# Ledger of designs, part 5: designed miniproteins, single chains, continued (5)

Each design is a single chain, and the fold is of that chain. pLDDT is the mean over its residues in the fold that is shown.

## One batch from the design tools (miniprotein)

Design m16149
Fold by ESMFold2-Fast:
Parts: structure tokens; C-alpha cells; sequence
Structure m16149 (fold): chain A 93 residues (1-93)
């Protein structure tokens, strides 16, 4: 229930291990279709993390302590969601 919120907080805190742990726990009860929808929503936000890291401008992500580290963790979290979605090719519909 709280695993998605805990995952996002772990990304913001720069905690790689906690972010992956909560992502995996969240996905245990999710269908591939649900994982695909969550991946799509998270991927839109990933552009913000990538731009903040690239430009080194914390004003684009005012609560980010380390934009480069946050972007790196977020990319790995997206990979985990993508792998869960790819278990069923129909998940992207």
C-alpha cells in the first residue's frame, strides 16, 4: 500500500537500495498491465530528473538533494518496472 510512496521518498533521499526494495515489493502484487501503466506515468517524470541532473539546476527539482544521483536511481527503478511489464506483451495496451 505505501511501497510506491516509500520508493519515491527513497529516490529523493538518494537511497538506491531502499528505492529498489520498495519498487520490488510494490510490483509483487501488480499485474504486468498495472506495471506498464505505472512505468508510463513514472517515465514522464523521469525527463524532469534527467534535465535537473544534466543542467545541475536544483530549481527544476527544488526538493532534490543530489539531482545526478536521483536521476541514476530513477533510471534503475524504471528498468525494474519495465521488466515487470514485459512479462506480458499485451501489458502495453
Amino acid sequence: MENLEKMIKAVEEGNFDEALKYAEEYLKSKTPQEAARDYAALAINAVGYELAAELKDPSLRPKTKDPKKEAEIYRKVLEVFREAAEKNPEAWK
Scores: mean pLDDT 67

Design m16150
Fold by ESMFold2-Fast:
Structure m16150 (fold): chain A 74 residues (1-74)
Amino acid sequence: MEEAERLTEEGYELYEKGLEAEKKGDLESAKKYYEESIRKLTEALKLDPENVFARGLLARSKENLKKVEEKLKE
């Protein structure tokens, strides 16, 4: 499934950008990247629900988004 693979790749790239932004203390950019990663991975999983990699990455992106949102509310 070309579309599911593309969405998973895009989600992974956005997740990595989120990690880099968070490492630099750019919590606003980190939040945006994790939100975009979650959207892409959710779309990928609608097309390929058995994708273990996309599922795991979605869970990590959600955890990191929650942490960033909590820091932004301080």
Scores: mean pLDDT 86

Design m16151
Fold by ESMFold2-Fast:
Structure m16151 (fold): chain A 55 residues (1-55)
Amino acid sequence: SAELEELAEEGERLVVRGIITKDRAVFEEGLALLREAGLPQSRLDSAEAAFEKEL
């Protein structure tokens, strides 16, 4: 649905912002939106690994 697509896009923006700024809270907010949008766990795990590598 359009609503879930908007949640996924916003979640991706926050995930990227959190990684770039090294802000765990912003990153976790992004992950929460991606979970709500129904992204698979493998995608969330990949984002988490990317955040850890950028620290």
Scores: mean pLDDT 82

Design m16152
Fold by ESMFold2-Fast:
Structure m16152 (fold): chain A 86 residues (1-86)
Amino acid sequence: DETAQRIVEVISELAKKLSELDLPEEVKEELDRLLTQAYMAVSIKGDFEAALAYLEQVRELASKVSEEAGEIAEEALRRVREIAEE
């Protein structure tokens, strides 16, 4: 599914960008866990609503520790919403 592949690419890019930031290790672990859940929701289940819910949690957690991380997560969430609307 092209739509699922596009969403997975956004999630992968988000994971890479967040991993490059200087965030606390425990926060990086939780972000990775949530991103893995979002990835599995799309790639295995085709569940875009579940993926969006996990990405919303990523945005909330990221924004609490870093303005930059929060902005990156919000941009990714916006892109996934655009793709899922198609």
Scores: mean pLDDT 86

Design m16153
Fold by ESMFold2-Fast:
Structure m16153 (fold): chain A 60 residues (1-60)
Amino acid sequence: EIEKRLEELVDRFAEAMAEREGISPETARKFAESAAKALVNQYGPEKAAELLERAVDELR
């Protein structure tokens, strides 16, 4: 459940970053995956999902 939500948020975060920052989708995806992994390691999966959702909202 939470793993699926994290994957969905990684996808949305990568798309938002590519659009907002003008970086390649591949680069945005790698950054989003790295950021999600770091957040899960630091805060746990539930808090990581919460933080990623806020990041996506900030990027629109």
Scores: mean pLDDT 79

Design m16154
Fold by ESMFold2-Fast:
Structure m16154 (fold): chain A 57 residues (1-57)
Amino acid sequence: SAGAAAARAALAAYRAGEISLEEAGDGVTRALAQEQSPEAIAAGRELGRLAREQGLA
């Protein structure tokens, strides 16, 4: 789905250093607003884990 693809792209871009963690979080939030896909939920959980590890959450 478009939401799942957008969530995966946001996480991949963050991991590649192309966007900030905040920008990736915004992308996943928009994807979840379109649909609550398992991929979007997983991406949100992964970004939350990374934020906590970096002391940003």
Scores: mean pLDDT 73

Design m16156
Fold by ESMFold2-Fast:
Structure m16156 (fold): chain A 75 residues (1-75)
Amino acid sequence: NKEVKLEIEIEHGIALISLGVGLLTNDVEYAIKQLEKKIEEIKEIAEKNKEDKEAVELAKEVIEELKKIIEELKS
């Protein structure tokens, strides 16, 4: 489903914008909280669309990328 994949990519883009805002304002805690929130929202999209294997795989890739960013911010 093209629309589900687009929704995941939009949430990914918003997560990266929030990361940028947090870094530019020296508010790392805000950045981490926004990334964690977007991970949960992307998980919910994947959960509602389990039959869409491409969307589920895209969600997994985006979630793992965002988790790695969070771990680096916490280091």
Scores: mean pLDDT 87

Design m16157
Fold by ESMFold2-Fast:
Structure m16157 (fold): chain A 96 residues (1-96)
Amino acid sequence: SKLENEKALRESTELLRQLASETEAREHVRRAERLVEEARRALEEGDLEKARELLEEAEREVERALEAAREASPEAEEEAERTRERVERAREELEK
């Protein structure tokens, strides 16, 4: 029936939207993790300014990940929050 077709289309659209949000959140998490690793390398090289700039970029990527994750799933939100904690720990290392 037309109503069954409309329901199936709506459910498929909602699922695709959720998957897109999960993919976006995961991509921002991966970017933040790469930036943290680059910041750690900059710290090992003694480049405190570069490390700070990279961690500020990582914080922005975490904010984008959390925004996308809120529209995706609780599991995606938990992953983004764990990544935020890693960025916060790297910031603490920079301040020492």
Scores: mean pLDDT 85

Design m16160
Fold by ESMFold2-Fast:
Structure m16160 (fold): chain A 74 residues (1-74)
Amino acid sequence: EIEKKIKELEEKIKELEEEIKKLEEEIKKLLEELKKSTDKEKILKLIGEILRLIGDIIELEKEIEKLKKEIEEL
């Protein structure tokens, strides 16, 4: 049944969107720490962590787009 498949894909998309929101909240916390930091080594580590989280978000966004295309193909 197409309707059941759409629902399953929509549930997966929702889970991925919630993961992205959690990563965005972590980035926000790291940006606040970065704003308060004066130590070069701490700043570099924070930037590295932020870039890693941005990379994770990009991967999740690509997965969401793939799932959305699967729904459109149904």
Scores: mean pLDDT 85

Design m16161
Fold by ESMFold2-Fast:
Structure m16161 (fold): chain A 61 residues (1-61)
Amino acid sequence: SKVEKVLEEAKEVLEKNPETPEENLVNFVRQLGKMLGLSEEEIEKAIEEALKLLKEIKEKL
């Protein structure tokens, strides 16, 4: 799905830059979601899931 594609890209960003600020991640997911034609509801879900990934990555630091 397009949401999964956005999350795959977000995960790659976080793996390369685990110290990525939350606002940068949110902006990245929002921009990519718009580019891929996601609805606002789908973008909000993708942001929530990306933030969970960020939290999990920071937990292991």
Scores: mean pLDDT 80

Design m16162
Fold by ESMFold2-Fast:
Structure m16162 (fold): chain A 62 residues (1-62)
Amino acid sequence: PSEEEIEEGIGKIIVGVAKVMLKNGVPPEEVLKFAEEMASKLKNKEVAEYVIEETRKAVEEA
């Protein structure tokens, strides 16, 4: 697999963890900070943006 494909997979895992945190009653503020911290470690900017945007949407839907 390409480095890009690996990072896309990691991004999806981060979003999945964020959604599980929300289901378990973790405050939205902490979930967003988690996603931002994880996204900051990703080299692919588009994947990082995806993680942050999807987490924000999940927070708004919760």
Scores: mean pLDDT 81

Design m16163
Fold by ESMFold2-Fast:
Structure m16163 (fold): chain A 65 residues (1-65)
Amino acid sequence: SPAEQAAEAAALSAEAVRLLQAGRLSPEEYLAFQAALDEAARTQSPAAFEAARALFERLRARAAA
């Protein structure tokens, strides 16, 4: 649902801010992720949202290594 997608987007955005503040994401990686979320919201595309989620999971996995 749009409400569930918005809640997940907010949670991912909050986690990205935490990783940025911890120095585990570069500002460029953070901006790229936020741009992907903004594109998903603008287009209302489930595929764009899944792409943004996949990007975040790759960034999170790299940050944990």
Scores: mean pLDDT 85

Design m16164
Fold by ESMFold2-Fast:
Structure m16164 (fold): chain A 97 residues (1-97)
Amino acid sequence: ALEYLDKAAEYAEKGAEAARKGDAEKAIEYAKLAMKYINKAMELLEDPEAIKLLIKAQFLLLTAQSSASLGDYESAVRDLEAAKELVERAKKIEEEK
C-alpha cells in the first residue's frame, strides 16, 4: 500500500506543477494517475481513518480536473495540493502500525 500512496502523492504534486504552468491536459492526466494509485492502495487498506482520507482525496482530484478543464488553475492547484496532503496523512497512519 505505501508504494501506491507514494505514487499517488507524486502524481498529485506533478498535477499541481502542470496546473501552475496552465497545462490543463497534463494536470488532468496526473490527477487521473493519482486516483488510479489511490484505488490500488484502497484495495490493500483496512484502516477506516486512512480510507476516509483517501475518499476525500479522490473528491479533491475530481474537482481539480473540473477546475483545470475550465481554466481555473488556482482552484486546481489548491485541490491537487490538498489531495497530496491527505494521501501523505493516510501513509503516516499505515506507517504507525
Scores: mean pLDDT 87

Design m16165
Fold by ESMFold2-Fast:
Structure m16165 (fold): chain A 78 residues (1-78)
Amino acid sequence: KEEEYEHLLKMARGLGAGIAVARALGDDDTVAWLEERYKRIKERAESLFETPEERKKIGEDVDKAYEEGVAAGRADLA
């Protein structure tokens, strides 16, 4: 559970960085594909937790990891 959750957070960060790069390149098809992957990763992470409170917190953690990835990707492009 914890190991899978940590792996999903890593994937969310990677997807965020990839989306930032794809957006900078104007690759709309890749952006759309990566956004679908991010959506599935978030749903999967939330599904690992049983209470609505936990799911909300996990969704926020995944969103934060994604935003950190986007920021890192933008920094690599600057």
Scores: mean pLDDT 79

Design m16166
Fold by ESMFold2-Fast:
Structure m16166 (fold): chain A 78 residues (1-78)
Amino acid sequence: MAEEKIKKGEEAEKKGKYKEAGEYYKEAGEEYFKEGKYEEAIEAYRKAAEAYKKAGDYENALEAEINAGIAEIQLALS
């Protein structure tokens, strides 16, 4: 459930577990995207990118930014 994954990401982020937070936010973004909830998907992917950057995981941060861009295009076409 995407909303619970956002909550788990926020809890991980509060504990300084930034890579774990990024993984939860990425999973939430993927779930929102599959549901056609593109605005929520964009927000989740952007949160994932920021968490991955804080973790020093720039490759996963870039992937999350690309996925946010894809969701933005889908939103514009909706």
Scores: mean pLDDT 89

Design m16167
Fold by ESMFold2-Fast:
Structure m16167 (fold): chain A 90 residues (1-90)
Amino acid sequence: SAAAHAELAALREELVRLKARGEALLARLRAEGAPQERIDAVEGLIHGLQALADFLDGLLAGDREASEELLAAVRAALADARAGLAAAEA
């Protein structure tokens, strides 16, 4: 549906913003000489966000209607990533 497509596009835009936040944090941590474990954790979050972006790009390009279960899973993954970035930024 048009509504489901619009929601996927909005989630994709939020994901791009979260990934940019993660990349900015990663650059700062590297410049500050942060512990490798902290750098690895943020790199893991960025890789997860990139995998979600690739998945959403495939759905949007395929003109497929996303299930509500899939939309709920993507929303949950983005919420977890946002919480993880906020914790890493503290």
Scores: mean pLDDT 83

Design m16168
Fold by ESMFold2-Fast:
Structure m16168 (fold): chain A 65 residues (1-65)
Amino acid sequence: SMEREEIERKFERDVELLKEALKKGEVSKEDAIKGLERAVEWAEKNGLEEIAAKARKLIEELKKL
């Protein structure tokens, strides 16, 4: 659906902005992880499995830093 595709595109943009903010020190790793955990919960409640999976993967990548 168009709404799902728009949500997926927005998520990808938000992830790139988050990565840029992390590189610039504009957001902490801890705050980024908390934001992504909220995104996972929201995505799971709305049946957006691919978004939830991508957010979980990014959380694990950030935890290794």
Scores: mean pLDDT 83

Design m16169
Fold by ESMFold2-Fast:
Structure m16169 (fold): chain A 55 residues (1-55)
Amino acid sequence: SKEEMEKQFIESVKSAVESGLYSKEELIELVKETAEKYKIDEKVLKEALKIIEEA
């Protein structure tokens, strides 16, 4: 479902941040591209970007 996709998207972003393997710039690019590919809502994309910025 769309809701499950959105939840998995946010969890993936949190995991990527926690891993420490990516720069903030790399994470922002990956997150934006993934959101476009899976047609993630702008609101959910904004939440993901805030998680990266606040990390």
Scores: mean pLDDT 82

Design m16170
Fold by ESMFold2-Fast:
Structure m16170 (fold): chain A 81 residues (1-81)
Amino acid sequence: SAEEEELLERLEKLEEDLEKLKEMLKKEPFPEEVRKQLIEQLRGLLEQLDVLKEQAKSEEVKKKIEELKEKIEELIEELEK
């Protein structure tokens, strides 16, 4: 459906944004306060992705959501170090 195609495009955009964040973390360490805020935002995204996965009809969308959840969990671990 057009709605699921639009959702896939938004998930792909999110993936690009997460990759950019990962590259920024490699170049310089964020202040502790900024890291804490990013962790809370990323945890919120994980909760949103869980809801979207329950609502998703296509296997492609579900697979993309799982891939993004894994990337977000990896970023949270990097931010907590």
Scores: mean pLDDT 82

Design m16171
Fold by ESMFold2-Fast:
Structure m16171 (fold): chain A 60 residues (1-60)
Amino acid sequence: DLTRLAREAGLSSREISALVLHRRHGYSFQEIGDILGISPRTARNHVRRAEEKLGDRAFD
């Protein structure tokens, strides 16, 4: 249950959404930015923070 683990790790809804879009669906940061209505740089920062909070094993 990735969403539950992410909430327990203190991820925001945007960090969870960006992480899922990037890791599970393989979207680029530009595509994530377009989906979430944010810049590609902000999307990248959300994914980075999410991965740092969960550790590199979020998706085994």
Scores: mean pLDDT 74

Design m16172
Fold by ESMFold2-Fast:
Structure m16172 (fold): chain A 90 residues (1-90)
Amino acid sequence: DNIYKAAEGQIEEFLKYLSKVADKEEYEKIRKLFEEFLEKLKTAKSADQVSAITKEMKEKFREVIKDENLLKEIETFLDYLEASIKKMLS
């Protein structure tokens, strides 16, 4: 519960930032993928499952986001979020 809430809060702040820098169509795609990520995190019970979910979500972001700089920011955020969640699970 605490892990999920921490992830949700960090994602909400990141989406707020992205709403100011991404175009409308890119933002909606990103928002939907983060909603999917949060739903999948609810089912995660181990660090290995968090890594698997994060890897799957990175692949989905690479398929839909064409802006290389925006994709890099998203991947960096996902790496940070994965490390943060894993530290809480350890």
Scores: mean pLDDT 83

Design m16173
Fold by ESMFold2-Fast:
Structure m16173 (fold): chain A 74 residues (1-74)
Amino acid sequence: IDEKEIKRAMSRIFRAIGLLLASQGKYEEAAESFRRAVELDPEDVESWRNLAEALRKAGKEEEAREYEEKAERL
């Protein structure tokens, strides 16, 4: 296992945490977990989309739009 594989594994864990938090209506906390996921694996389109959705649910529509555009470019 190299650094990239470790980062991808950690990204998946943070994505799972974000999804769990979002399912509980904790959208601001979910967005933070998804931010960590995209920082660890910027190529994970699903984490970018989940981040945008969590931000929109938290009322941060401008940030959500920017991250949706990033997901579409991947």
Scores: mean pLDDT 83

Design m16174
Fold by ESMFold2-Fast:
Structure m16174 (fold): chain A 97 residues (1-97)
Amino acid sequence: MKEEIERLIEELERAMEGALTSPDPALRVAYLRSAAEIVDRLAKLAKEHPEYKEQVKEAIRRVLEGAEKMLSDPDPQVRAAAEEAYRRAKEALKEIE
């Protein structure tokens, strides 16, 4: 379980880095969608394994901060994907409190 959570957190960090740094809006949208899916999976795992709750909350808070920065992106598809990632991160944090 620890190895799965650590791998998912690493994948989430890579997805958010891609979302924030990729020059291609389509790739940024794909990374944001990937991040949202990983957030949902991490939230479920944190509920099943509360000993990893704080590590998962920290990772999801980083997604929340990154997605928030992209809410004012000039590309409307990037904004929509960021809004969805932001919403999913907020819901996930509420669920694992």
Scores: mean pLDDT 87

Design m16175
Fold by ESMFold2-Fast:
Structure m16175 (fold): chain A 88 residues (1-88)
Amino acid sequence: MADELLEKAKNYLKKAKEYLEQARTAWQRGDRDAALSYLNKAIEYLKKAIEYAQQALEAGHPDAESILNEAKKLLREALTLKGAVREA
């Protein structure tokens, strides 16, 4: 169970990283609407990654804290970028 929860967290984190990369690329091209769309998807997937990582941590998985901290850091970065894109 803890391993399954961590696997879900890692999969959501991977998808979030892909959407964050797409958001940054779109924003560098000046595509505000595409950047916001990808950022919203990244934020959604990061929140799911945090949820599953917290459940894995509560279930005692030793790798869960690392995944949780990475997902929280990326969520802060995504929210900061979304604010910058919205102000432009």
Scores: mean pLDDT 88

Design m16176
Fold by ESMFold2-Fast:
Structure m16176 (fold): chain A 55 residues (1-55)
Amino acid sequence: MHPYFQSLSVEQLKEVLRKLREEAERLRKSGDFEHAEQIEEIIKKIEELLKKKEE
């Protein structure tokens, strides 16, 4: 996990997730599936971190 994301607040992580989801969707629409998959993996890791911070 990138150290930067661990230092972010719950609210900041939610904003990052929103932006990453938008970027992954744009990449999928453009046919860049490899890059979209990479971002989706990052999204999953951030979602797990966010869940732990909220609990």
Scores: mean pLDDT 78

Design m16177
Fold by ESMFold2-Fast:
Structure m16177 (fold): chain A 70 residues (1-70)
Amino acid sequence: IEHLEKAIEAIKKGDYAEALYHLKKAYEEAKKAGNEEAVKYIEEAAQALVEGDNEKAIKYLKEAIEAMRS
């Protein structure tokens, strides 16, 4: 969860290198946990970042946090 929260803060700061680093770490954690729902939301967030839609990316990362809590 820490990497997902740090990715959101990096996006808000416009630090895309930090955001991508934390997304990669969150993705690996979700895959190791077998949390397919979190993996899906992280993939959607990464796609939104590529498209320049920061608000959509943050929304999906918040959904990934909720999936990791369940």
Scores: mean pLDDT 84

Design m16178
Fold by ESMFold2-Fast:
Structure m16178 (fold): chain A 64 residues (1-64)
Amino acid sequence: SSVERQAAIHELEEFLEELKKKGASEEILKRVEELIQRLRDGEITPEEAGKEAKKAAEEAGYKP
């Protein structure tokens, strides 16, 4: 639904800001930004976007 998608976008945007505060690399930040864009475009589900964002953060050493 649009409400669930908008909520997921907001959560990922907040996650992106937290990663920036923690000094995450440009590469990881761009991966999360791309996931937000793909979620906005309807290319991925909220659940898929969340899983991929977690994976990107874990690969960078930021365990959620």
Scores: mean pLDDT 79

Design m16179
Fold by ESMFold2-Fast:
Structure m16179 (fold): chain A 51 residues (1-51)
Amino acid sequence: AEELVQEAVDALMRGDYDRAIELADKAIQLDPSNERARRLRETAEVLRAER
């Protein structure tokens, strides 16, 4: 979960919003209590929609 969150942050920083969402979803599946992953997913979805 932690590694997936870090990879999702990395993808988001590169502007790869689809990958950031995918990685955040996987992190949530492994650890549903991971609030950081949930927040990251929401942020990536908003940024993808505006692009």
Scores: mean pLDDT 78

Design m16180
Fold by ESMFold2-Fast:
Structure m16180 (fold): chain A 72 residues (1-72)
Amino acid sequence: MTPEELVEELEKLVAEAKKNGDKEQVLAAEIAYGIGLIAYGVGKVVKDPEFAKKQLEKALERVKNAKSIKDA
């Protein structure tokens, strides 16, 4: 998956959290998304897509974990 595709996936997860989540879940998802966007921007500037990809993958995992808070 490219960094661009990972950003789109993060946006989908944030939108899903907003539909189904409480304020805490949405906030956690938006924080993870923001971190992912910063990593993507850095990777784009330094032309290091591998760094950006790894940070976006971590952000995706954080958003998925945030959705699990609703079940706790």
Scores: mean pLDDT 68

Design m16181
Fold by ESMFold2-Fast:
Structure m16181 (fold): chain A 56 residues (1-56)
Amino acid sequence: MVSVERVQRFILEGSNEDIEDLLAHPELAEEQIRNLPGVDEQTKQEALKRLKALLS
């Protein structure tokens, strides 16, 4: 299960710690990143690029 708290840490803190849930469920992680309130689009785009790089 993808944790909202881990998604927030991944986006806002730039942390790659404890992201196994995000990597196991990339579609859910992408959806949560795109729909996270209070985060600007530039930050979301950077997080999505990081997620895609980690999935490669």
Scores: mean pLDDT 75

Design m16182
Fold by ESMFold2-Fast:
Structure m16182 (fold): chain A 79 residues (1-79)
Amino acid sequence: SELLKKLEEAIKRVPGLSPEEAGELAVEAAMEYLKVTEDITRGIGLVLRAIGMLLDKVSPEEAKKFLEEILEEAKRELS
């Protein structure tokens, strides 16, 4: 799955990013998940959480955990 590869690459990149860049990456990942998920409520919820993380300037460590959560949900749904 293209989404799974993108999420794995994002998780590898996020520790080297600024908080703003990490938050932007989290929003991109959540939006890509929303495009493919059948659970629209979950997809929207993840996008809203990612926007909140970007606005709060969360650490790359917190963004990484969030990306790992999206990856687990995508694997359960798409694998």
Scores: mean pLDDT 85

Design m16183
Fold by ESMFold2-Fast:
Structure m16183 (fold): chain A 70 residues (1-70)
Amino acid sequence: SELNKLINRLIGLKLRIIGLEFDKELLEERYKKGEISEEEYKKKIKEIDEEIKELEEEIKKIEEEIKKLE
């Protein structure tokens, strides 16, 4: 069903955000250990934050579509 497709997509997007939050924590630890430069750290954090923002916007749209099917 269309509803099951939307729910599965929503779960996938939420799991991706969890993975990205974990990647942010790993990058912060690597930066604190001096394994990456400040410039590289800031660049990668910005890229992850932008991807999380896009995923959150897609989640909001899917949640609104699910509500319309109820």
Scores: mean pLDDT 89

Design m16184
Fold by ESMFold2-Fast:
Parts: structure tokens; sequence; C-alpha cells
Structure m16184 (fold): chain A 76 residues (1-76)
């Protein structure tokens, strides 16, 4: 069914996002964290389902704010 297809797509995307988030948490370099966050955003934007895209972008908002704050602090 379409619902099952969307569920599987969301699970596959979530797994890839989790792997990239783990890499972000493993690094202490703010610029590398920003680069990895950009990879996550591009991955989400490549998903052909707008509802899945919006859900992941909302879930990632706190990570975006943290990355931006760490970059700003590193450049100060």
Amino acid sequence: SEKERRRRLAQEVAKKISELLAKMEATDDPEEKARLYEEIVELVKSVPDPEIQQTFLEALELHRRRVEAELAAAKA
C-alpha cells in the first residue's frame, strides 16, 4: 500500500540521518558538524514525499540551532 511504502521510505531515511547525526556527535569540529548537518538537510530534501520532508526538518530544528550557535562561537 502507499501508506506502507511511505513508512518504509521514512524508516530508510531515518536510519541514514541517524548515522550522520552520530558522526556529528563524534566530532568536536564546529565546521565539520555544519558540513554533516548540510548533508542531512540535502538527504531530507531528496525525499520525494513532502510530509516526510517536513517531519524530518522539524525534528532537526534543534540540531540546526545548536550547529549555528557552535559555529558562531568558534568564529568569535
Scores: mean pLDDT 80

Design m16185
Fold by ESMFold2-Fast:
Structure m16185 (fold): chain A 55 residues (1-55)
Amino acid sequence: IDDLYNPDVDVRLNAALQIGRRGDRSDIGPLGDAYKVETSDSVKSAISRALGRIR
């Protein structure tokens, strides 16, 4: 989850994808918070998909 705030965009993207595949309801809040401060469209897309998948 800390990898969602990593300076490296590839690390953040990988973290979002992993949470989307393995995440549970406790990850919804952290993903939503990360989405609000994210600047990369690819990472935002991955977080949005992860949130939709967990719900």
Scores: mean pLDDT 75

Design m16186
Fold by ESMFold2-Fast:
Structure m16186 (fold): chain A 85 residues (1-85)
Amino acid sequence: SAEEVQARVPVLLQGLFDPDPAVRLAAVRGLGTLVETAPLEALAPYLSAIRFYLEIAARLDPSPEVRAAAREALATLDARLAAAG
């Protein structure tokens, strides 16, 4: 729902800045699931922020596992947007 997306996005984005790489990895994976499963209309207000912070994580996170997960989440987002038109 839009309410679930509105509640989850800020928490997941905050998780990307956690000192624990396990928490950042969980946050990236949570964003990946959200961009795969949430309605596109519910995601629309957050798409720019989600893409921006996933790009930052994919390029700059000190953990290779977090960077790899962020690249996977971005690929999921791009594939979903391409499939939608």
Scores: mean pLDDT 88

